# Designs tried in a protein design run: designed miniproteins, single chains. Part 49

Each design is a single chain, and the fold is of that chain. pLDDT is the mean over its residues in the fold that is shown.

## One batch from the design tools (miniprotein)

Design m1689
Fold by ESMFold2-Fast:
Structure m1689 (fold): chain A 101 residues (1-101)
Amino acid sequence: VLDKLSEEDKKLLEDFTKLLNEGYTPEIAYEKLARKYGISPEEVKARVDEARKKFRELTKKELEKLMSQLPEDEAQRIKNDIENKKISYTEALEKAKELLS
């Protein structure tokens, strides 16, 4: 799924996540990435938000494809768990992959 993002969006998300894991606040992470990419911190925030939105959409699309290959009862269970906010789209995708293995 991540491989379907542009290389720039993928790098930006990975760099942002690394900075947060290093203990930087989102605001400081935006400033550091703004310097690295030669854009404003506001543009970094907008691109991170856009990349996260695209990642979620790509994850949903991949999940829909895998769920079409599952038995109806298994697919419905995953749909219900998502609707009730018991699992994320990423967790649902991994679960669908396991069921198809």
Scores: mean pLDDT 78

Design m1690
Fold by ESMFold2-Fast:
Structure m1690 (fold): chain A 76 residues (1-76)
Amino acid sequence: GSIILTNESVVQKEVESAKKALAETTDEELKQAYQELIEKGEAYLESPSEENAVAFSEALNKASVLTLKHAVDKVT
């Protein structure tokens, strides 16, 4: 597995990126995904654990997939 998904500095950077994306998006599904990513990332930063790392990784994957879907829909 990728160590970058469990590293605190990377999690903090992803949370900051998600906060910026949340501020700029108008799509409700994307807003929910980014908010969940922020919540799971902040939970990991507050209490680093394998469970919180997995939850963050799942939220990150969901947000990434939705972001790519909306990017494709916007350009096509």
Scores: mean pLDDT 75

Design m1691
Fold by ESMFold2-Fast:
Structure m1691 (fold): chain A 118 residues (1-118)
Amino acid sequence: MIEEVYKEAKDYARKLLIQTLKKKGASDKAIAAALATFDAMVHGDGARESAVFGRLMRKLLAGEELSEVEQAQLEALRLYISLELSFAVALAIKKENPETPLEELLKWIKEILDKTAK
């Protein structure tokens, strides 16, 4: 049942990523790259996903400008990390307080995702 919370939060994050990038005027190519990055992190091998993270972090720490595609991938990474951390906290809350409604946890996760997207 908690799996349904993750599925709905993941679907919400994915839609929020598309909406956020479109509002920023991102190209279809940049949006496609961001979605591929997000989907790979949700379903893929951590070794491949960590390579994208490592590349983006090296550029940011060096003060290098990110390309449009890299900016979109960074937004995907930010939303993915926010999703995983907020879901982990929600799992901990549910384990400590089994009576906590799943809809309250989902609402809280969505609020955190909204703040991450800005």
Scores: mean pLDDT 83

Design m1692
Fold by ESMFold2-Fast:
Structure m1692 (fold): chain A 86 residues (1-86)
Amino acid sequence: MTPEAQELQAEGPAIVEELERLIREKGEEKKVEEVVSRAEEAFFAGDWETALKIFREKAEELGLSPELVELYLRYLEALKRLKELG
C-alpha cells in the first residue's frame, strides 16, 4: 500500500468509531440513517458532488448535530480519497 492509502485506511476506522459513539450519545440514530441513506445512493451512483450536496441539505433539514455533520463529511472525503488511490 502507498503511505497515503495506509493512513486513510487507519483514519477511516477511527472516524467510524467516533461517529458511532456520537450517534449513540446524541440519540440521533434515525436522523443519521435517513441522511446517510440518501447521500450513499448518490455516492454509489458515482455522483460525489451530488452525494455531498444531498448530505449537507438533508443534515440541515433534519437538524443533525454540527459535530456529526463535520465528522461524517470527513469520513466521506476519506472514502473518496481511498477510491482515487485504488
Scores: mean pLDDT 70

Design m1693
Fold by ESMFold2-Fast:
Structure m1693 (fold): chain A 54 residues (1-54)
Amino acid sequence: HHMEENLRKAREDYQKFLEDSLKKAREQAEKLGVPFDEDYLKALLEGRPLLPKK
């Protein structure tokens, strides 16, 4: 179906965006010397609510 094809491509583009964003965030965290929580950022980007470690 045309809609299924469009959704599949959108998900692929979104996955590439997530991967690129996580790599950039990790590089920045390492440069600043702060801890980086990849799982928390993934949850935020996917819109999943996770409790931060506080």
Scores: mean pLDDT 68

Design m1694
Fold by ESMFold2-Fast:
Structure m1694 (fold): chain A 86 residues (1-86)
Amino acid sequence: MEEIRKATEEAVRALVEAGKRPLAQQVADTSEKAIKAIKEGNVEEARKLAQELSDIADQLEKEGHTKAAEAVRRLVDLLNEEIEKA
């Protein structure tokens, strides 16, 4: 849980540095919703939210925002690990 929060903060920071402030807010909000879904046992919703973050990472990579894409991918990996445990 704390690792997911730290990864979210790192992804938000990388997105702000890339000039993607609205997307940084979207990533923060989506991560919080995913954490809540995991805590509530809503695996389907958590998986959907993790997929939304994965799609964001793919788009960032295509746009050349490699550092931000890597930070979001790390967040997705950590979320998927927690979803698999739930």
Scores: mean pLDDT 86

Design m1695
Fold by ESMFold2-Fast:
Structure m1695 (fold): chain A 56 residues (1-56)
Amino acid sequence: ASAVSPEEVQARRAERDADDSPLVLVAPDDETLREAQALIDRDPSLLRRGIVLVRR
């Protein structure tokens, strides 16, 4: 399983060309999830383009 960090989410933004296959990022704890959600909330188009964030 892949753990997600806010930095990881920012790195995935550069790869947002994977539009037809969402990237599922799993956060190991609520703090990491909240920080990553804040980054995605700044640019919600990331959710449509291929980033889905899930709490483990």
Scores: mean pLDDT 62

Design m1696
Fold by ESMFold2-Fast:
Structure m1696 (fold): chain A 92 residues (1-92)
Amino acid sequence: MEAIKRAIAEAVAAEAAGDLARAQALGEAIMPELEELHKRALAGDAAAAEELAELYTYAARAAVEAGLISEEEAREIIARIRASAEALIAAA
């Protein structure tokens, strides 16, 4: 989890600096791990659903700090992520 959070922070910082190629490469590097977490969450793994919600919440907050999205947009994204995770956990 910590390595994925670090990659997210680096990708957000790269995007804010205008280095879109680096941001894309960092995003692509974590895709297999995110895809595996998505598959596990959809299969009813509550821990995977919570881990995904935490990672997306972290990304939204990092994007606000970098000036890429507004605080209001981040709140809406986080609320939607949490609602989705709770629905998956309840269905498991």
Scores: mean pLDDT 78

Design m1697
Fold by ESMFold2-Fast:
Structure m1697 (fold): chain A 88 residues (1-88)
Amino acid sequence: SSNLSEEEKRKFTLKKLKERLEEIKKRYPEDPERARRELLGLELLLRSLLEGLSVDELEALYAEVLAAGGPAFEELVERVERLIKELE
């Protein structure tokens, strides 16, 4: 059924998102600023999947958060982990 196909796609996407989060966490000690930006991008991507935000809305949100300095890395990790759990 179509529902099973979409579930398989979702599980694959979740696996890749979890792998990406772990790679970003591993990179943080070597390049904290880059890791923070990559994690922020991942949070916005996850929010677009959950909330149905357009590319234009995502770009606007990303620009706003960057201008404000954004959350600390540890807070971003917790937010991303929560969003991934919501997609499960």
Scores: mean pLDDT 73

Design m1698
Fold by ESMFold2-Fast:
Structure m1698 (fold): chain A 68 residues (1-68)
Amino acid sequence: MSVAEAAQRAAEATKDLPLDERIFYVRVAVLYAEGYTPEEIAKRLNISVATVQAAIDRLVAAGVLPAP
């Protein structure tokens, strides 16, 4: 999956969410597609690994990101 594809799929899957939540999910999807681990994403966004993992799990369940 390309970074552009991950961004597009995340934006489409979250179109009904508030803008700040959409930006968060798109950002997580992009970093994941670039090969960053949940721990690295958490460091970059200054949030907990649990929050990032929950976002990734939701995006995988929605078919946005490939299963690990």
Scores: mean pLDDT 81

Design m1699
Fold by ESMFold2-Fast:
Structure m1699 (fold): chain A 93 residues (1-93)
Amino acid sequence: MEEVEKIIEKLKELVEKGADPETILNYAREAIETLERLIDEGAPLEKVFEAARKLGDVLQEAYDKGLITPEQYRELQKRIEEVLEKAREKALA
């Protein structure tokens, strides 16, 4: 969980500084991929949900600042939803 929290924290700093879209997208994808791996490794679901919410908040800020396009924002939101669905499914096993 510390690994994904550090990635999200770095992404927030990049968004606040107005980093280029490619950099924002790369860190966002890394955070999503790290969450997917952590779910597979049995990370606590409440921590996964908390991290996904924080990631969503940062991506909304990036979108509101015009740093990413509506299409890029929707794709990232869809991937976060898929991660949350995967986490819920694993909880039922």
Scores: mean pLDDT 85

Design m1700
Fold by ESMFold2-Fast:
Structure m1700 (fold): chain A 68 residues (1-68)
Amino acid sequence: SEKAKESLKAAGYSLIEDKGTISKEGKDAMLEELKKIASKEVYEEVKKILDEEDDAEEIGKKLLEIAE
């Protein structure tokens, strides 16, 4: 959905700027918000990224790729 795409872009750019690591609580919060607006397929792709990555910049780059 367009809302999911906009949300992923905003989160991706923010994470690239902030740098550092994302906590489990931060990842869970992102997934809860995304679940409200994203398709199951987009939700599962983001969840996989968050399961594999802790680095904010790497997560941000991958979220921007999904937002395309």
Scores: mean pLDDT 79

Design m1701
Fold by ESMFold2-Fast:
Structure m1701 (fold): chain A 100 residues (1-100)
Amino acid sequence: EEEELRKKILESAQKLNEAIKNKDWDTARKYAAELLSNLSKLVRLAMENGGHEKAVEKIREIDKELKEKTGISIKFEVPMTKENLEEFLKLMDEAVEYEK
């Protein structure tokens, strides 16, 4: 399950990067939504199994992989407190909803 989500995140990020490179904004929006949806699921799974600290570790791991394989970064400018993480998850859910 976690590994499946990780693969989907990387695939979505790669397709997003290619869509942006081709200026295909409709396809870019689709894969941005898929990326955020799968990232949200992975972070929630990590919180459920290992709490806030584990979720922050997973975000850091994914960011490193995304930078290396796709050039995309999901870097946060604010401290990843529990409150900020919960608010970020809400924003991801809203972004996915706007694609429907």
Scores: mean pLDDT 70

Design m1702
Fold by ESMFold2-Fast:
Structure m1702 (fold): chain A 69 residues (1-69)
Amino acid sequence: SSMLEELLKQVLSALLNSDGDKVVFELDHRLTPDEIIALQKALSSEPEFENVDVDQQGKQLIVYFTRKK
């Protein structure tokens, strides 16, 4: 989905510009389990991050991560 691709780009940008280990997004709707899995896999394949975990609480998307040294 093009919308999921745009969300992935926004998440990646936020992780790269974060000084912390967590990013939160308010979404217009809940993601499906398949979309969460796809996002998790894409983020976990990025060379700059490890221990990526994607959680969803209501319409709030929460991404936890650790930067690789």
Scores: mean pLDDT 83

Design m1703
Fold by ESMFold2-Fast:
Structure m1703 (fold): chain A 83 residues (1-83)
Amino acid sequence: IEEKLREAADRMAQIIEEKVEDEFDRGVLLIAVAVMLVTSLRSDKPEEELKIMEEAVDRLEQAKTPEELRNIVREAIKKLNEI
C-alpha cells in the first residue's frame, strides 16, 4: 500500500508540473500533494486513502484548466480529512 500511495502522489505531482503554469499555484498544489501523501501514510485506513488519491489522479489527468486542477486537489484533501 505504501508504494501505491507514493506512486499516486508522484503521478499527481507530475500532472501539476505539466499543467500548472503559475509558479505560486504550482508550489501550493505540490505542497498539498506532499501533505496528502504524509497524512495517508500515517492513516489507519490506507486503502481508503489510496482510493481517494487514485480517483484524484484520474480526475487530474482529465483536467483542462488550472481552476479544475485546484478544485480536484481541494476536493481530494477534503475527502482525505473526512476519513
Scores: mean pLDDT 79

Design m1704
Fold by ESMFold2-Fast:
Structure m1704 (fold): chain A 71 residues (1-71)
Amino acid sequence: MEEKKKKIEEAYKRGRDLAVELIKQGKSLTEVLKALTEEASRILKYYKDPELAKAFLEGGLEAIREYLKKQ
């Protein structure tokens, strides 16, 4: 149970970090969203764990939301 919770937190953080890095590289919002969705799809396919894919996507979306509010 503890291990799965940490993996979900790591997936969330990875999603946030990816969104932040792509925005910093000058990618458009649509390109960032597409990259997040494609990576979430790969996570689902590889790990067969929808909770990890969901956490990753939510982390990325939260980073985008935070970034837009500061800009």
Scores: mean pLDDT 81

Design m1705
Fold by ESMFold2-Fast:
Structure m1705 (fold): chain A 57 residues (1-57)
Amino acid sequence: MSVAEILAEELGFDPEKTEVKIVGMTDTSITLEITEDGETKIVTVPLSELERWSKES
């Protein structure tokens, strides 16, 4: 199971066109490195949002 790919899809990124890595994790958040067409973005997602997304999947 690729948690990083699921998170990217929930954020509106196409998993076939993006590379996603988990680069940080705390007790309350996950930080992702998302690369699309050579452009890299850092996105921090609260674990409360991840719990909401997991319930709907």
Scores: mean pLDDT 72

Design m1706
Fold by ESMFold2-Fast:
Structure m1706 (fold): chain A 94 residues (1-94)
Amino acid sequence: MSHAEMAEEIRRRALELMEERDVPEEAKRTFEEEMDRIIRRLRENPEASLDEVERLLLRALMRVRDVLEAQGVDPSPLVRELARIAGEAIRRME
């Protein structure tokens, strides 16, 4: 699996989770936009390290957190689950 394919899998699983939990549309759109940027970057740079991928994913999670906090929603439960999804995918690549 390429790093881009891994990021696409993370994006798919995360959006399924967000849909099931009726997460605010602004948070979902923010996540989709950030993940699309990450996937594009990884396709252009297939030699990017797993550390770089992890940093990019953490930035995406921080942006989702900020959107949820701005809407008065506790981001902790969702961010924890998204971090788990990302961590599991990264561990499978190592």
Scores: mean pLDDT 84

Design m1707
Fold by ESMFold2-Fast:
Structure m1707 (fold): chain A 76 residues (1-76)
Amino acid sequence: SELKKEVIEAIERGKAMGVAAAKAGNLEAAEKAKEELKKFAESQLPKLSPEGAEEVKKKTEEALKEIEEAIEKAKA
């Protein structure tokens, strides 16, 4: 669906922003990006088909993990 595509594209943008913030050393902005991405994804799940919700959950988990890894690397 168009909504699923838009949600996934928004998740990818949120991931990119969070990773960029972490790489810039702005850990507060990176953590905020994680929280905003998580809240956004959770707000969209009820609007999606069960299959779409499953895909969005997996994409969100992957995105949050990548931001977290970037934060960990920036702290090293």
Scores: mean pLDDT 86

Design m1708
Fold by ESMFold2-Fast:
Structure m1708 (fold): chain A 77 residues (1-77)
Amino acid sequence: MTAEEQRELVEKAKREIDALAAEAQRNALSPKADTLIERAMKVAEETAKKVPQYQGELLDHAKAKVEAVRAAMEAAR
């Protein structure tokens, strides 16, 4: 796998994490939000297994998005 291919996988994973986080925020009062948050973290973890060099970047990105969603869930209650 080239450095370019690794970066493409990371960017694709970040885009999926962002989409899942946005969906969770739209469903902040639904049990679906928790499932979407878990799925966003899973995308980061599974992609990190394929590109371990980017593990920190992927997990930090996912955690930041999850924290934003949790803040939105608290504000919606």
Scores: mean pLDDT 82

Design m1709
Fold by ESMFold2-Fast:
Structure m1709 (fold): chain A 98 residues (1-98)
Amino acid sequence: DELVQELQRAGTEAAGALYKVFSEAGDFDLGFEAVGTLIQAVELGEQLAKQGNLEAVRRILETLKEATEAAKKGYEEALKAFERVKQLVAEAQALLEA
């Protein structure tokens, strides 16, 4: 599935970008939390794809791409993007539990 492959690539890039910006700022705990949260976002997106909820998968993909771009802008933008990813994870979990 090309969409799932793109989701996996976007997740890897976002995890690396957020880890880099947070660790370079000395916030290693936040960096590790970001990597774990991005792995979770990708796994939830894969489950939503199996359910045929492609709109939810595309929303996750877009949010992950935005997180990568925000990380390039600096710590404050990365932190705001990471909060959006955490909110997205909660929303994706709720969709799968319904």
Scores: mean pLDDT 88

Design m1710
Fold by ESMFold2-Fast:
Structure m1710 (fold): chain A 78 residues (1-78)
Amino acid sequence: SMDEIRAQINKLLQKMQQGTATADDVKQLDKLFDQYLEYLKKKAEELAKSDNPDDQFQSEILETFVLMMESIKKIAEK
């Protein structure tokens, strides 16, 4: 679920901040990031089909957030 994915991402990020993350933890974070971004892209597409301006606005926010997160991910990958 999305909540479970978010919880795992948060836990792995905390390990990275504490300097206790293993190479496997970093690899898992990368995989979870891909799954989360894909989920958000689909959510944005669904909201964009709505005739409700609030849903359309939320779609734009999610699309912008996805682009920002994808940029951060690419900077972190070396």
Scores: mean pLDDT 80

Design m1711
Fold by ESMFold2-Fast:
Structure m1711 (fold): chain A 88 residues (1-88)
Amino acid sequence: SKEEEAYKLIDELLKDESESLKEQVKRILTESGLLKTLPKEKWEPLVEFILELIQNPLSEEEAIELARKLGLSDSTARKVLEVFKKLF
């Protein structure tokens, strides 16, 4: 499934990170529903964006600018921020 592929990607990208951090990234991805709408080439930038939000306190403006730098749309960034705010 797409979720299994995304989880393997997260485990590979975050292999040196804590299990807790991996689970936080997986939860945000699942709750956002973005795996259903984004092409696979956007999954790595999305994981990087979510990781940065968890590890660093970013303003909404800073987060949107980071998303743009990573090649993500403003709508994708805002959806992640909405989910992040609800979960944390």
Scores: mean pLDDT 82

Design m1712
Fold by ESMFold2-Fast:
Structure m1712 (fold): chain A 68 residues (1-68)
Amino acid sequence: EDEEFYKKVAEGAIAAARRGLETLDLTPEQREEAQKHIDLAEKYLKEGKYREAFLHAARAVQILNDAA
């Protein structure tokens, strides 16, 4: 149950973060930090580590929200 929940929210957060990278006018530092966390989120998602994937995706979303 927790795994299925974190998988779904991780996928959603990764998608949201990727949209933010496409639409927001970001500094190079903000873009690099957000991309780093998206890359880690996708890596953990691929490894079946859904909670870790979500935490990194959520961090990317937070960085992008702080930029807006």
Scores: mean pLDDT 83

Design m1713
Fold by ESMFold2-Fast:
Structure m1713 (fold): chain A 103 residues (1-103)
Amino acid sequence: APEVEALYAAEVQMFNIKKIDEANKEIDKLKQEAKKKNWSEEELNKKIVEILSKVMKEIDEYAKRKAEEAAKSRAEDVERLRKQAEELSKKIQEEIDKINENK
């Protein structure tokens, strides 16, 4: 259902927002520490890039995992529906066979 795709998209979006917020808080703490310790702009920028690179990797890995989960969930739902249809067809055939035997 389109609603299932929307739920996975929303989960990815919420994760991205959370990770960006966490990164911004870490960067803010880092900027405060840099002022106290008289870090060079180069040292501060290097550490900021390390934080941002880690966040980008986590966002990418989460999105890939959620895409794989969505694909697997769809395959499992299709297989479940197929098995239910087979069981129903078998029961209908058994009832037909009983009707034919009692004639």
Scores: mean pLDDT 77

Design m1714
Fold by ESMFold2-Fast:
Structure m1714 (fold): chain A 85 residues (1-85)
Amino acid sequence: SLRAELERAVAELKARHPEYAALYDRHLRALLNALEGKPEAAEELRATLREELDLRAAREGAPAEEVERARALIDGLVAETVEAL
């Protein structure tokens, strides 16, 4: 099932990047909520993806312009992902 595939993928990500384990748990919850057609799922997914972006950008010292473009991309990708589910 798609749910089992998502759970497996998130478990693998947590094993590779334990520093983001709690964030990946939130990503999984948002994706599962999207599969259930919950209206809040898109906002939850956007919020958790932006949190990951902020953490990674801070670690890499990414320029503000690049972070702003990535935030816009996340919004578009979340909209497309929720429509596809």
Scores: mean pLDDT 80

Design m1715
Fold by ESMFold2-Fast:
Structure m1715 (fold): chain A 89 residues (1-89)
Amino acid sequence: LEELIREAIEHLEEAIEALKEGDVEKALQHLREASRALSEALSRASGEKKELLEKALQYVERAGIHAALGDLEAAIEDLKKAKELLEKA
């Protein structure tokens, strides 16, 4: 479980850097990998940890939508919030 959370955080960090460089395609690829890791983590999580992971996944999905629409600043903000939630999990 902890390894899946770490993997998700690493992909979120890579996505944030890609968005800062304007590379939306690369960012979306990293968001897909983060979502995959988070979905696997959610299937193994329970209680308060599951709630934190669910909220983090919602921010990741929202960031993907913002990035696809060209709202890169909003996407970066959402990913930072997702990362903060995962660090607390």
Scores: mean pLDDT 85

Design m1716
Fold by ESMFold2-Fast:
Structure m1716 (fold): chain A 65 residues (1-65)
Amino acid sequence: SAKVQQAIAEVQKSAQITLENIDQRIAELSTLDTDEAREQIARAQKVREEVQAQTAAQIARLQAQ
């Protein structure tokens, strides 16, 4: 379905922008030598994994329609 393909494309586009923003933040924090920066990197990596998992689940759900 064209509607399903459009929905998948929008989900992928949104996820890509979110992941790029997270990756940029991790790169910036990685230049700092502080415990707070290390903690924030760990949290950002967890959010990154959650975004990837949620995106995959949403795409699978759309494909099942």
Scores: mean pLDDT 88

Design m1717
Fold by ESMFold2-Fast:
Structure m1717 (fold): chain A 77 residues (1-77)
Amino acid sequence: MKLSDEVAEAEVKMVQEGKVDEAVKSAKEFAEEAEMSKEEIEELVEAIRKGDLETAYKKIKEVRSKALKKNGKSDLI
């Protein structure tokens, strides 16, 4: 199991190391788990591809929180 902070940190590190496609793939998996709209998924992907790490990190954390609430989870941490 991965904590939301740990997962977001790992994806930021992938982008920093030039593994943008890996980060995009992981982000899409989160968004699909959260049942996000196609537009929301594409917006997250664009932020990662643009190298906007601050925006990408915030969106990943927000998607993770939304997924846990949508799936009926009581604990986010």
Scores: mean pLDDT 66

Design m1718
Fold by ESMFold2-Fast:
Structure m1718 (fold): chain A 58 residues (1-58)
Amino acid sequence: SSAAIAEELHRQREAQISALNDEYARLKALAKADPENSSEVIDQMVAIEREKAKLLRG
């Protein structure tokens, strides 16, 4: 049914957001460990925030 499909898509979005939060925390730890060489890591963190914002708008 359409309701079951909507619920599954909602659970998938929640799982994706959770995974993005975990990856963000990992990258943040890497940036803290080596701040002088963290520009690429910071760029990836910004990309994750943008992707998360897109998921939250859907």
Scores: mean pLDDT 85

Design m1719
Fold by ESMFold2-Fast:
Order: C-alpha cells, then sequence, then structure tokens
Structure m1719 (fold): chain A 74 residues (1-74)
C-alpha cells in the first residue's frame, strides 16, 4: 500500500542518515542537520519518481525521524 511504501522509504532514509553520521568524525549538530536535510530531500525525490506525492505532514514526519536518528548516533 501507499502507507507501507512511505514507511519503507522512511526506514531506508533513517538508515542512510545513521550510516553517514556514523562515518563522520565527531560531527557537529549543524553537520548532522545538513545530512538529514539532504537525505529527506532525496527521499522526497525518490517518492516522486515512484508516483508518490508526500503531504506536508508526511514530509515533516520523515524529516523529524531522520533528524532524531542522526542526533541520536552522533
Amino acid sequence: SREEQIEKLKEEAVERVREKVLAMENPSPSEVLDVAVEEAQEMVREARERGIELTDEEEKELLNAIVLEGMRVR
């Protein structure tokens, strides 16, 4: 379903942010936010390519999940 596809995309984006932040040496909160924003933008683009139009609320939830994971592992 659309909901399942969005959840999977979110999980993939969170995992990518985790990997990128873990590869960084002692990243600042600002550096983590930059990575999170880039991954969120990439995920929105991937969703669009699949014909999935994310709502503003879904994009916000996606960004929040990505930021939280990046901040957690830094």
Scores: mean pLDDT 81

Design m1720
Fold by ESMFold2-Fast:
Structure m1720 (fold): chain A 102 residues (1-102)
Amino acid sequence: SSVAERRLRLVQAISDELAPEIERLLERARRRMLEGASPGDITREALAELQRALDALAARLIAQGADPRQVDQAVASVLTGQVLRIIGEILDIELKEGKYVG
């Protein structure tokens, strides 16, 4: 298969494995909002956890024989898309949960 096809498969594999981590991050964000944490602190915490999850996943894929350059490019692509999604979801949590807790 082509280099582009291998990169698309890596993007898909990273996205699929990242999905449960994103769900955990958003559940933690909801709990932090209910505890009175600021949306800015929650966003910073969530983005730091996303970066750690991506770093761990990248290291595992490389250890399993994936090309480090392809993994790096795939991780950058996934990170860009997920950052905007996480910010949007935290804003939605703030609008729904923060309004009711004071």
Scores: mean pLDDT 81

Design m1721
Fold by ESMFold2-Fast:
Structure m1721 (fold): chain A 93 residues (1-93)
Amino acid sequence: MKEYIKEIAKKYGLKLSEEQIEELAEKTEGLPLHAVEFAFYLMKKFKLSFEQLLEVLEGIKKILEKDPSKMPELELKLMNAKSAEEVLELAKE
């Protein structure tokens, strides 16, 4: 997982510290790789802070644990969001 996070961060041009990469590896444990990559896409697009990225990942994890069939709808809503605040509100559902 840690190596994958480093590769995706490079792909999206995100500068993360070693400590941030370790925390992301822990927080993304059990998530499908496409969900992790999608969260990094949102971070780049909406200029999310590291803390906001963790909040989005937590929301995605809860939805996948509860009802994976709702993930495509959430992805569409997140892609069409207009601000970082809207992304965070959608992730809290």
Scores: mean pLDDT 79

Design m1722
Fold by ESMFold2-Fast:
Structure m1722 (fold): chain A 100 residues (1-100)
Amino acid sequence: SDELQRLIDLMRESAEKYLPELEELRERVDADPEGLRDEALRKTVEMQIEIAKEALTKLLGGKEISDAEAAEFLAKLAEQQGELSTAAFWREKAEELRKE
């Protein structure tokens, strides 16, 4: 939908803010893949949620977006891209966040 395309564009803009942090994580994982892999994955998930929250907040005119709502959006986005495993991951993450 047009709304999803606008969200993708806003997520791309928000993601640019996190590029230095993502590059630092990649460098750290390359230096110690075994020791840092779980930390890097957790931090990547947190960054994706923040990117989605910023994009949704901008699209919806300042509406407060929960981490669970951001994760649900990421699941829908992955499903539309045909990434079913990624969509399943974000659906489970949204359920975890709703229980907190």
Scores: mean pLDDT 74

Design m1723
Fold by ESMFold2-Fast:
Structure m1723 (fold): chain A 76 residues (1-76)
Amino acid sequence: KANERKAFELLGKAIRALKEGDLESAIEHAQKALEYTTDEKAKEYVQRGIEAAKEGDLESALEYLKKAILIVGEKI
């Protein structure tokens, strides 16, 4: 439960960074969120979001991280 809340906060920070075009901060926050993410499907979305952000694909990164935060949020 504490892990899910921390993952949710970090994913929110990653999404904010993506919306601001800050790919470095988005990747860092998403990588930290992955450490606290316990749901397998949410982990996959976070990993896909990180890969998209590394490729500079802001749109795909944002979509994947939004899917991850939705799953994590349902567990809080």
Scores: mean pLDDT 84

